# Ledger of designs, part 19: designed miniproteins, single chains

Each design is a single chain, and the fold is of that chain. pLDDT is the mean over its residues in the fold that is shown.

## One batch from the design tools (miniprotein)

Design m635
Fold by ESMFold2-Fast:
Structure m635 (fold): chain A 75 residues (1-75)
Amino acid sequence: SEKEKIEEEFGRLLYEASLLLRTHKIDPEVRDRLLKAIREAIEVLNDPNATVEQLKEAVERVRKALDEARKEIEK
């Protein structure tokens, strides 16, 4: 289902974020933004009343925050 695909994508992003945070030092503000996006996505995922659209939006925020953290490492 569409929801299952989004949950699989989120799991992949979580793995990548965890690896990044363990292997690199990043600015506290960038780290905090990434962790906040992850927490918010987990809250949406755990809400039985959340729509697929809300879940997509939350996961997209995680992707953007992870991309920002990766760009920080490239400096």
Scores: mean pLDDT 84

Design m636
Fold by ESMFold2-Fast:
Structure m636 (fold): chain A 96 residues (1-96)
Amino acid sequence: MEEVEKKLKEEKEKIRKILEENKDKPAEEVYEVLAKELGVSPEAIRKEHEEMVETLLKWGRLTEEEAKKLLNPKTGKEILEVLEKYEEAKKEILEK
């Protein structure tokens, strides 16, 4: 978890590009691509995604229904959507 979070922060732009290029692929395949690129397990990527969804729900950025759907993403597009929402929410929270 900690190692995955650090790599996600350091390679954010690269991760976004990978997600954009793989947005139409099944979520399971996208997790494998990201895991290979970051040198972590696909399970670690999935857990990081789940934590982002739960954090967005906690911050009031997702409804419970939206969170349930995004915890079981079908494609890379849904994974990218969570990442974009998480980054936007984080930016707003860190503003003075």
Scores: mean pLDDT 78

Design m637
Fold by ESMFold2-Fast:
Structure m637 (fold): chain A 74 residues (1-74)
Amino acid sequence: MLPDVDEALAAAEAELASLGVTPSEELRQAFRDAHLAAKRFEELRAQGKVTQEDVDELNALLQKLQDMVQKLLA
């Protein structure tokens, strides 16, 4: 089971704070969106109902989050 989104977000914020970085509300929202999409994807996988559209949507959200984190750490 994936952790609660608020707990996962708090852990991510603590890691960023250790690097001297304060995440924006936009980054927090992108993290929540990606985490919830990943949780939904695992539920759909367990049911055998994953479509290519679901894969593409999850990948787009993960790419957006990755780009935001890379820009923040640059």
Scores: mean pLDDT 75

Design m638
Fold by ESMFold2-Fast:
Structure m638 (fold): chain A 107 residues (1-107)
Amino acid sequence: MVDRIQRFIDILSSNPDLAQSIIDNSQRQLQQNPQDWQAWRSLGMGYAAQGDYGRAVDYFDRAADLSRDDPVQQARALFGRSIAYDRQGRTQTSQQYRQRAQQVYQS
């Protein structure tokens, strides 16, 4: 899970046009449906790829909150938050969110 999200962020960071396209598309989706957790997660990945980890964390949090009834999707959002914190150098906080994501995924 974590490695797949990290690989996707790495792909976006090496392709700025794709990262911007995902951000633009996700913002457009959110104008139509602000409860679209997939769009919030995509914003998180796009901003993480651009190095804006603070904004990425906020968007992953929104995705987790909106996907509360789906443990798999909630876990994915929490893993994204874990990656963003790790890239900020907040390794201990990152580990806490990784553990939480694992607990949600297995619930």
Scores: mean pLDDT 78

Design m639
Fold by ESMFold2-Fast:
Structure m639 (fold): chain A 73 residues (1-73)
Amino acid sequence: SIREKILKLEEELKAEYEKAKAEMKPEEQKKLAAELVRRGRLEAARLLGLDVSKLEADPSWAAPEEVLEEVEA
């Protein structure tokens, strides 16, 4: 059941990214992808019954890239 919910979440996030990126520049696409990955991990952790607040406080897990500070040249 939880695995099915996680797979569905991945499918929905992928569809959202594909739909949204049609009007985005490459740097915006990269930023969106990073945000969706982070959001997906938090939601997957919630589905697994993990402490989301604890995981969100871990920058290595929640934010794999530094796109938050630098988006364009």
Scores: mean pLDDT 63

Design m640
Fold by ESMFold2-Fast:
Structure m640 (fold): chain A 94 residues (1-94)
Amino acid sequence: SKEEIIKKMEAVYAELAPQLSPESAALVAAFLEKIKELLEKTDERDFEEIRAGVAELGAELLRALADAPPRDQSVVKRFLLRVFEILEEAEKKL
């Protein structure tokens, strides 16, 4: 379900956000809000559209973090990998 995807992504954010600067944590939080908006307006059967939209938002997030400390960039890349793992698991349950 969309709610389960959001819950899992929020749990990953809660785990990793303490390792980020406040500025980088705020950018990741904004990314999660954009994903919630994407999921709200997209049919969950259109999984390729969801995946593509999340990939575009992820690229935007990494671009916003281009001048962030290397540690923050590494943590955010780990966050994005876990986001895509959550999406892959959700697709397998359809």
Scores: mean pLDDT 84

Design m641
Fold by ESMFold2-Fast:
Structure m641 (fold): chain A 85 residues (1-85)
Amino acid sequence: SAIEEELREVAQKIAELMSKEKVTPEDIEELEATLKKYEELTRQLVERESATNPQRAASFLKVSQDVIEELKKRIEEIKKQLEEG
């Protein structure tokens, strides 16, 4: 589906931005915007799946929440280093 394809592209972009040797303030802004889009797409996918397969939706939600929390933590760490440098 279009949502699943866009979610994969957004996830790849986050991975590429986080793998940079030098992360700039502009990269952080793009990371935060991209993560927000990832959260929104994940929410839409969970809502769609919950109507037809509640068990699959619940599993996907849990995995997605764990990924989002880890990404938020990594962004905050990078952001703090950048603001203090």
Scores: mean pLDDT 80

Design m642
Fold by ESMFold2-Fast:
Structure m642 (fold): chain A 85 residues (1-85)
Amino acid sequence: SLEQKTQELIERSLKLLKYIQENKIPISKETYREVGVLLAEAMRLYQKPKTQDVSPAEAQQLLQEALKLAEEAVRLLEEPVKKAE
């Protein structure tokens, strides 16, 4: 489902951040800040249908936007990891 895909990408981003921190992989302050903003917004949009009374159509739109932001966060985090190979 869309909700499951969004959750999986948020979790993947968090695991990539932990991996980068634990392995001291070089990442720019700008990229780190951008990822932080993307993940904060993705999590906010993901949680909104669970905490507020929204229509099913609005919930789907919020989840689609959260998915897009989480995909962007993963993309930004995968590049430093690949370069560290």
Scores: mean pLDDT 85

Design m643
Fold by ESMFold2-Fast:
Structure m643 (fold): chain A 79 residues (1-79)
Amino acid sequence: MAEELVEEGEEKVEKGKKLIEEAKKEKDPIKATGLELLGIGYATEGYLLAKRAKELAEKEGDKELVEKAEEVIEKAGEL
């Protein structure tokens, strides 16, 4: 469970970051705003998944999963 949440969270955070970077390069302000909002949505979802994974991994004593979840949380925080 926790490992699955970490993997899904990482994928969503990565999608969010790519969309936000694309928004910064987009010349159409309407498209740029749409990409930024979509990117924030993905990053937020990934962050929440990673937070839940961290809590579950901590309760299970899985230090490797805690570390992976923290990496995803940090990536989302760099938004």
Scores: mean pLDDT 83

Design m644
Fold by ESMFold2-Fast:
Structure m644 (fold): chain A 66 residues (1-66)
Amino acid sequence: MREEAIERLGEAAVAMFETILEQGIKALKEGKITETQRLLGEVAAKVLPDSPLAKEYRKLLEEYEK
């Protein structure tokens, strides 16, 4: 959960990774994700694995790569 991630990583770090995931989700929905955005999104999803944004990002990435 977001509160657990904030306690572990700090609020600024959580916000940064959430922003990376939101940017990756937007790019995947547009079908135009770059290699760098994929790498950053994968790192962010590993840092925040239980985040709703990470779950949505992984689902959209799997759909994009089909």
Scores: mean pLDDT 78

Design m645
Fold by ESMFold2-Fast:
Structure m645 (fold): chain A 96 residues (1-96)
Amino acid sequence: MKKKEEAQKKAEEVVEEFVERAKELAREDGSESSIREAEGLLEYVKTKKPSPEEMAELVLRLAEEMASRLSPENARRVLEVGREAAEELLRLAKEL
C-alpha cells in the first residue's frame, strides 16, 4: 500500500524528467507542437494518475511521435530518453 503510493510518485517524477528533456530537444528544433504534446502528457499524468505501466506506454508513444517531427539527431535522443524512462517506469510497476 505505502510502496504503491511511493512508486506512483516516483513514476510521476520519471515522466516529469522525460517531458523536460523532450521539451529541450523540441525547443532546439523549433517544434512547438512537440513542446505542447510533451506538456499535455505531463498534465494528463498529474490529473488522471495512470499506472506506471500505462505511463510507460504513453512515454514511448510520445517519443515516437516527436521523433517523426525532430531532426535525425534529436529524434534519436528523444527515442533513447523515452526508452530509458519507460524501462524505469516498468521497473517501478513491478515493485508496487
Scores: mean pLDDT 84

Design m646
Fold by ESMFold2-Fast:
Structure m646 (fold): chain A 79 residues (1-79)
Amino acid sequence: SELEKYKLQAERLYKEEAKRIVDMLGEHAKHPEIQKAFEEAEKLLEDVRNAKTPEEAKKAYDGLVKAINKIREIALKIE
């Protein structure tokens, strides 16, 4: 179903990006701004997990994509 596709895509996106950022930043992955951005992304991942309709899942997934892009932007600015 479309609902299950969004849930699977969200889990995969979060895991792949979390690994990518950790691999890129190492110890700097613990930076407060990175940690805060991951906390926001995790809340959106939970919204996808708890979605009861494809429409709810899509809205939460779109938010998760934006949160992941924000993590990437912050990571590029870390010293």
Scores: mean pLDDT 84

Design m647
Fold by ESMFold2-Fast:
Structure m647 (fold): chain A 74 residues (1-74)
Amino acid sequence: SEALKAAAQAQVDRYLAAAAVDPDGSLRQARRVAFQSGDPDIARRVADAAERLAREGRARVAGTLAAQLRGLAS
């Protein structure tokens, strides 16, 4: 559903914005939304954000989380 995809995108946007304050908690929530949506574009977006935060040393779970989402983004 287009409406379900839009809702999932909006929820991911809110969690990725919150990652500035709580990167680990926010990435875990964004991952949950990406897996529930099953949408590869949403999964890729969250994976990209997780990889960036991992490179910045700001998120402990980011590496494993990004790998999981890359599988869904294929």
Scores: mean pLDDT 81

Design m648
Fold by ESMFold2-Fast:
Structure m648 (fold): chain A 80 residues (1-80)
Amino acid sequence: EGLEKLKKEVKEELKALPKGTFTVYIETEEGRILVAAVVTSEEETKIEVYGRRKITEESRELDEKAKKAIEEAIEEWKKE
């Protein structure tokens, strides 16, 4: 759980990263790399989200929620 925490972490990572094309990997509790998002520069803004992680087999529902939360966090980050 902790989707609100995940959204906050994604937004903090996006704020800390330099401008340009890069991939953001989110690590949740349990030390897992959760999801990747690709963000480009201001001139060529593109956002892609991938819901993949090495987590327990019983976390498939959390995978879907995490992917949605990350996408929402990226949208909120762009509005900030």
Scores: mean pLDDT 54

Design m649
Fold by ESMFold2-Fast:
Structure m649 (fold): chain A 87 residues (1-87)
Amino acid sequence: SMEELRELMEKLFEALKAKDWEAAKEYAEKLREAVENDESIPEEMKKKIVELLEKLIEAIEAKDENTAISYAIEVASLVQEAVKLRE
């Protein structure tokens, strides 16, 4: 659900701010799964969000804080756009 996507994004940002790389990876992977399984997200938008989430997970695994935060912001922007398309 879109509410689930928002909650996972909030938890992801909290984990990144805390430098909790294990939690950040867990939430990013859950967010990727939630996006892949959300039938209400347009397929092309889904592909873009998943690609950014894969890059985010790589940055988290590298413990690259600035790159991870940058990709998380881009993911949040696209998730917000996907939510707005349902209005």
Scores: mean pLDDT 84

Design m650
Fold by ESMFold2-Fast:
Structure m650 (fold): chain A 55 residues (1-55)
Amino acid sequence: TAGELALERVARAAGVSVAFAATLLKDPTIGSNAELARALGVSEKTIRLARAAVR
């Protein structure tokens, strides 16, 4: 799905496993979609889709 592809992109950008990226994105206090997108160099849409996939 688009969310699974977005999660893989986040994992690659952060240099972590997909499972670990999913665990981090389940924490709502880790940062806003825009904040994480800027930090990882990915689009806000990618963070939003990845977060939706891990709910």
Scores: mean pLDDT 80

Design m651
Fold by ESMFold2-Fast:
Structure m651 (fold): chain A 79 residues (1-79)
Amino acid sequence: SESELLAAMRELLAVAGEPPAPTLAQLREKVRAIRRQLSDVDLGMAAISEAVGNRDLSEPVTRKAELLAKIDALEAQLA
């Protein structure tokens, strides 16, 4: 029922609080994971650029920009 759902939500918010901030260890792990993905994208782009046209690099170029932005944001939190 709606009253049961509202009671459950209120209890969950009171116990859990705001979403937990990531720990320093978790931030470092995310940076390492993203850097591995960035390396994979760079290798993929090198392979594609020899076999296909530069227009076919749009997707990996976008992906690389996303990964770099995530690294910058995480490194700002680590500083």
Scores: mean pLDDT 65

Design m652
Fold by ESMFold2-Fast:
Structure m652 (fold): chain A 70 residues (1-70)
Amino acid sequence: MTPEQKEIEKKVADLLVKYHGVPREVAEKVARAVIEGYSVQEISDKLGVPESIAQLALSIAMSLGYELKR
């Protein structure tokens, strides 16, 4: 994993905690799943979070330069 990918993961988790009230443990798991290329639906189902939170995390990651894995 590159330092840039770790920085994106950390920023996604931090933003979910600070602005959206997501618990730190959950935010870190969601951010990691996004960087690992899981879909919004898979993240929602696997972690028990609303699809809106998974979609928000993906949108934040993409704004920071993350590209979706095919």
Scores: mean pLDDT 78

Design m653
Fold by ESMFold2-Fast:
Structure m653 (fold): chain A 71 residues (1-71)
Amino acid sequence: SVRERIEEETRRLEDLLRRGSEVSPTDVVVAMALIAASVYDIMARNSKDPEESEAARAGSERLRRLAEELE
């Protein structure tokens, strides 16, 4: 579910931040991008404005694609 995915993405970022300089800055950016994509997914579903909904959906897709490319 979206809730479970948000929880998993949040735990991933928390783990990376706690490990600090032991992790690649790219890993932190990827984790943040995935959280932002999940927020955009929620905006796309809840927005009453078709243009905002489409922009949020497109933004989510772009962030997930970028995260996948950086991994």
Scores: mean pLDDT 80

Design m654
Fold by ESMFold2-Fast:
Structure m654 (fold): chain A 90 residues (1-90)
Amino acid sequence: AKELAQKALKKLSEVGKLAKEKSKEDYEIVLEMTNEFITRAIEALNNIKDENEVIKAIKEALREQVEKAIEKLKDEEVKEALRKVAEEIE
């Protein structure tokens, strides 16, 4: 579970760098989404003892935050990069 969260965060950091190059607005959206994901992942890791339930919670948190961000983002490359992060975290 911790390794899954770390992989997601690394990929989200790369999307953040891409967004920063495109616009300040898209960068702020990715940053806010990433912070919300971090909060939910930490809560899952601290409060859930079952490994499968933690993994499920982390995947759901990532999916929800990606979907919310995509609705707000303007740049198609940033949207596509976020979709790939959600798809690669199995």
Scores: mean pLDDT 83

Design m655
Fold by ESMFold2-Fast:
Structure m655 (fold): chain A 55 residues (1-55)
Amino acid sequence: REEERKRNREFFERMRKEVGEEKFKELLLQAYKRYSADQSKPFIEILEEVSGIKR
């Protein structure tokens, strides 16, 4: 759980660095919209798909 939380934090930090804060917020919103419509995938996997950035 702790390692998973750290990995998620590092993924978010990497994404924010690569795309910038404004785009990062947009990607989170897009991922959240997809997740709210279809919860068959984990949020992190959806975020990977919408961003094109691998965790």
Scores: mean pLDDT 76

Design m656
Fold by ESMFold2-Fast:
Structure m656 (fold): chain A 79 residues (1-79)
Amino acid sequence: SAALLARLREAAASESDPVRAVQAAVGQLAIGESVALADFRAATGLSDGDFRLGLGLLEHEGVVRREGDRLTRVAPLQP
């Protein structure tokens, strides 16, 4: 959805810290909502390293799950 990708871009752009940018973008996904990983990554505007760091922390915390080329939010963000 173009509207979803626009929300992801706006959320990520609101944060100067890369990890917080990924968290803000994930916060725009409903629990159980999936997005193409490539589209999600492009929307964050982050470098490969910064994106992997932020996403890896959220995967470790059980907030998101990667399956093939898709990313799904599976839990609430921690405060």
Scores: mean pLDDT 85

Design m657
Fold by ESMFold2-Fast:
Structure m657 (fold): chain A 92 residues (1-92)
Amino acid sequence: MAELEEELRRLQAELARLGREAEAREAAGDLAGAAEALRRLAEVGRRLVELAAELARLQGRPEAAERIEREGAEAIAELERRAEELERRAAE
């Protein structure tokens, strides 16, 4: 479990960094760069959800794992939709 907790902390830090990068790029008018950061955020988010759900199951919390997976999937899909929108705007 300690290795999973350490990996979760690393992924959480990466998510925070990528989120700030996406916001900064969008504010600067770099829509393509913001979209790229959001897609990376979605990839890291998917791994975070997988590990968080695994940790919840190891702790005997399967219902929490299912909630993490469901809510995580929705959040990741929203990030992907936002990236697509920014990519479309950048192409114009």
Scores: mean pLDDT 86

Design m658
Fold by ESMFold2-Fast:
Structure m658 (fold): chain A 71 residues (1-71)
Amino acid sequence: MSDEEKAKEAKKKAEELIKEAEKRNPPDHPYLQQAKALLEKGEEAYKKGDYKTALDYFEQAEMYARAAIAS
């Protein structure tokens, strides 16, 4: 699997988890806000072709979204 494909898959997973976290938490939840910020940074890196950097940001977004769900 290419770095681009990995980043795209990680983005989709992060988006799905952020949506689940939004249903379970208030909009101002710190981990939810951080997950959204990291998703945005990942999207910017992806647009620039920095797929490895994008993947890292999307994986961090997933981590914070999961933490928001757990809280």
Scores: mean pLDDT 85

Design m659
Fold by ESMFold2-Fast:
Structure m659 (fold): chain A 71 residues (1-71)
Amino acid sequence: AQKLIDEAIKAAREGDFEKAEKLAEEAAKIDPDLTIEGLEKAAIEEYKKGNLEVADFLNGLVAKVYKYKLK
């Protein structure tokens, strides 16, 4: 799952939001807790760097994949 999380974050940083969402969904199906943690940490890091669009997108992905944690 970690490699998929890393690839999703990289895709988001490169502006490929469709690829980032696909990779995050696949990671969350395997390990939702690890995926949520990774995306939240990346969002905080992007906020600290001033990359607000990427940070906001990553927070949106957390919301979308949270369903896998509840089931």
Scores: mean pLDDT 81

Design m660
Fold by ESMFold2-Fast:
Parts: sequence; C-alpha cells; structure tokens
Structure m660 (fold): chain A 65 residues (1-65)
Amino acid sequence: SAEFEAARRKAEELLETLRANPDASREERLQIGGEVVAYALEATLLTGDLRIHNQAARDYAAALA
C-alpha cells in the first residue's frame, strides 16, 4: 500500500541520514534512531510483519557500531 511504502521510505531515509552523519552527538543519533524504529513499527503494523521492525532495529544498532 501507499501508506506502507511511505513509512518504509521514511525509515530508510532517516537511517541513511544517520549513516551519513557519524559525527552527530550520541543524543542526536539516539533521537534519529528512535524515529527510524517508529516508522518501521508503522510499516510493520500496516503489513503485519514484525520482521520489518526487527530488521530496522538491527540496522540501527549496526549504524551505532
């Protein structure tokens, strides 16, 4: 659906912003990461597939390493 694609795209764009700005403060990175998982949760609720949220959480954790 259009709603699913919009939520997924927002999560991917925010995650890319986090990866592109490694010099951001820990607090800023955590705030952006929170938005990534929130949009991934929205996409999960639209599809019923928890793997979307779990994958976004793993990708965020990897971006913090």
Scores: mean pLDDT 75

Design m661
Fold by ESMFold2-Fast:
Structure m661 (fold): chain A 91 residues (1-91)
Amino acid sequence: TLTVTMTTSSGNSASLTVTLTSDTYTVILRDENGNVLAMKTVKKGESGSITVTAKKSGTYTVEVRDEKGNLLGSVSINAEEGDVLTVTATA
């Protein structure tokens, strides 16, 4: 299994657990308009992290995709302008 946790510096958090079906997966952080802010590819048995500052208050979404681009899961949180968003993925 893969666990992804997203936190804001203001204290919000959300977690997602997905079944890892491939040797690699991609974690994608999007803003409320669907724009990709950051992306990290991680291998089975490894961990990865993404850190970005929220430029606007709104809903931010993390997606986990397999190596073929299939969506395995997603989770969203609300962030305030200036929040530091941290996404950690552990396989």
Scores: mean pLDDT 83

Design m662
Fold by ESMFold2-Fast:
Structure m662 (fold): chain A 96 residues (1-96)
Amino acid sequence: MEELKEKFEAGKEKFKEALMTTAGLDEETAEKAAEVMLETRLKTLELVERSKKEGIPEKEVALEVAELAIERLEEAGLPEFLIEKMRELKREIEEL
């Protein structure tokens, strides 16, 4: 559990930096976006573990994760272009 937290904290910092440099987000918005994505990733691990026990197809789990990410980004009040990017990813998963 602690090792997983350290790995995600390192990933969060790198993701925040990328959002600031590539997407032009301010530090506060980038930090919030990175935090939401970290929460989504942790929830993804729970869903994957549950799906293995219940025999749920990977595609269904991926769609649930994408929907959760969209919901969390909307709740956090992040820019519409980030939310639209996640909706595009969800559409791509649906086509798999």
Scores: mean pLDDT 71

Design m663
Fold by ESMFold2-Fast:
Structure m663 (fold): chain A 96 residues (1-96)
Amino acid sequence: SKAAFQERQRELLLKDTRKVERDYRNMTPADRQRRIDDVLAKLGLAPPQSPEEAAAVERSFEISLRIALALDYVALAFETGKVEEYNEKALEALKE
């Protein structure tokens, strides 16, 4: 049924959001570097050739993680109807 499908989608979204939040909070510098390296390799991009390029890539990765987390919270707001709670969390994820 449509209701059973929507409930399953909410459960998956909650799992994914909690995983992204956990990864963001508990990611070590070494874990972050491994994920950056994996993404660059998957996209066929060259590794950074200077400390300045490495710092720029790391900043871009951090921003991308925060955007992903914010988008997950926005999606969760729509799925659960807890718009105020999850929109606040999304805005917090986008702050420094």
Scores: mean pLDDT 72

Design m664
Fold by ESMFold2-Fast:
Structure m664 (fold): chain A 78 residues (1-78)
Amino acid sequence: MADIGKAALEIGEGAASVDPNATPESVRAFALAVAHSLGVIDARALGVDPEDATFEVLDEEKAVVRITLPGKPDIVLE
């Protein structure tokens, strides 16, 4: 569900916030890694190869990410 992606991004932001050298880029990278891990699970459940998934940051400040899978509608994580 899209709500799971938002939770993953919030977890990424929370984890980075305890690092005194955390930057928006490091928070985004961590959030994308978590979203990718969730996307791999979802991609397998949808019957597509997780390596074909692509990720696009739509809004860095709001941590909005789009996941594109072959032959499936885009998933927007907010």
Scores: mean pLDDT 54

Design m665
Fold by ESMFold2-Fast:
Structure m665 (fold): chain A 55 residues (1-55)
Amino acid sequence: MEEEASRILREVYEKAKNGEEVDVDGYAERLASLGFDPDLARRAVRTVVNAAKVE
């Protein structure tokens, strides 16, 4: 995974873990701008948010 994409997903994880609101669409758009498929990017962000909520 690109270093920038990993950093973005880590930021999503930390925000979700802290109970902060995560702009899924905004983060997915940032990942898509790095060359990732928009559907894959959105799914990845949602997966990370769900993982943070469960632990």
Scores: mean pLDDT 78

Design m666
Fold by ESMFold2-Fast:
Structure m666 (fold): chain A 99 residues (1-99)
Amino acid sequence: MINEKVIEHLEKLAKEYEKNKDYQGAGDVYASLADIYYSEAREAIRQGDVEKARELLEKARDYYNKAVEYYKKSGQTEKADAVKAEMDARIAELEAELA
């Protein structure tokens, strides 16, 4: 279950890290946001809510992409590549279940 207050807190935290040029911190928060939306998308698929699942997967993809960008910007290229590979695999798995 998505807790809106937790999402709002994490989004604010990510923006504070961005403002302070703590790109590793921003990447970690965006990865956490992506994991939350991915878990909710998987639950929506389990419940048969295809429309909600697609919307949540798009949110997960967007936040994973932000995490990858910020890890690259922080110089953590290996971590960025690992997160991208995991993201691509996990999203492809759920998209296949929706096809």
Scores: mean pLDDT 85

Design m667
Fold by ESMFold2-Fast:
Structure m667 (fold): chain A 106 residues (1-106)
Amino acid sequence: SEAEGLAERVAAGDEEAINQVIQMLRDDGADEAASLFSAGMWAYLQEKYELAVRLLEEALEIMEKHPVSRSALAAVLYALAKAYEKLGKHEKARELRERARRLIEE
């Protein structure tokens, strides 16, 4: 699906895909989540994985309390899963990927 492709591209560090998700979050009125996601992804690209996890988890907490597009939520979940995987937290990463996949298969 387009949503799955977007999420995979974000997790791979595709700058165009990252910017697309940032814009989607802003269009949804989630400006703070967009800023945290942006900061988290740039931390991830700099291999600062612990910082990336903290920022992406803060973005996710906001997104769970506000209506956002399923595609944007799935992309953040995939990015967070990849960051956890880089830290060796494979079970946490798997749970986040499974959640994202269920979300975009609806």
Scores: mean pLDDT 86

Design m668
Fold by ESMFold2-Fast:
Structure m668 (fold): chain A 84 residues (1-84)
Amino acid sequence: LPEISKLYERGLEVLEKAREAGVPDELIEKMRNLLETAFAFASAGYVDLARASLNRAAKLMREAGLDEQATEVEKIRDELEKIA
């Protein structure tokens, strides 16, 4: 599913920007795990569970002061709902 793969790549780019901003590796790992879980659910057709995982990732980003990254994850979530 090329569209889902592109959204996943965008999610990985958000994590890379967070890493460049100096976010601790342990928090990056937790966010990555939530993104991977979300896209696994999306690929299986569980859109509500995918959305929940992306919302958790965005929340962690906002708590870390990464408002721009959180907003991008929320956009990825909304686009995922259109194709999954």
Scores: mean pLDDT 83

Design m669
Fold by ESMFold2-Fast:
Structure m669 (fold): chain A 80 residues (1-80)
Amino acid sequence: GREFFEKGLELFEQKKYEEAISAFEAALGDESLRAEAYWLLGLAYKKAGKPEEAEKYFKKAESLREKFPEIEEWQKKYPR
């Protein structure tokens, strides 16, 4: 869970967006990280030039916002 999420962030910051997508998808197995992972997946897909997939994951992340308001900090640090 957390290890894959942190690896995804490192890859994202290195602009390795396809590899970041794979790492964030692996992080989805950890339910406690799912809201953050969906948001970062949306950003990684957007940066990889896949806007339709990006919007799908942004919508999934926003649907979890009411239960997991911590996502707001990730949205501020990594805006659309």
Scores: mean pLDDT 82

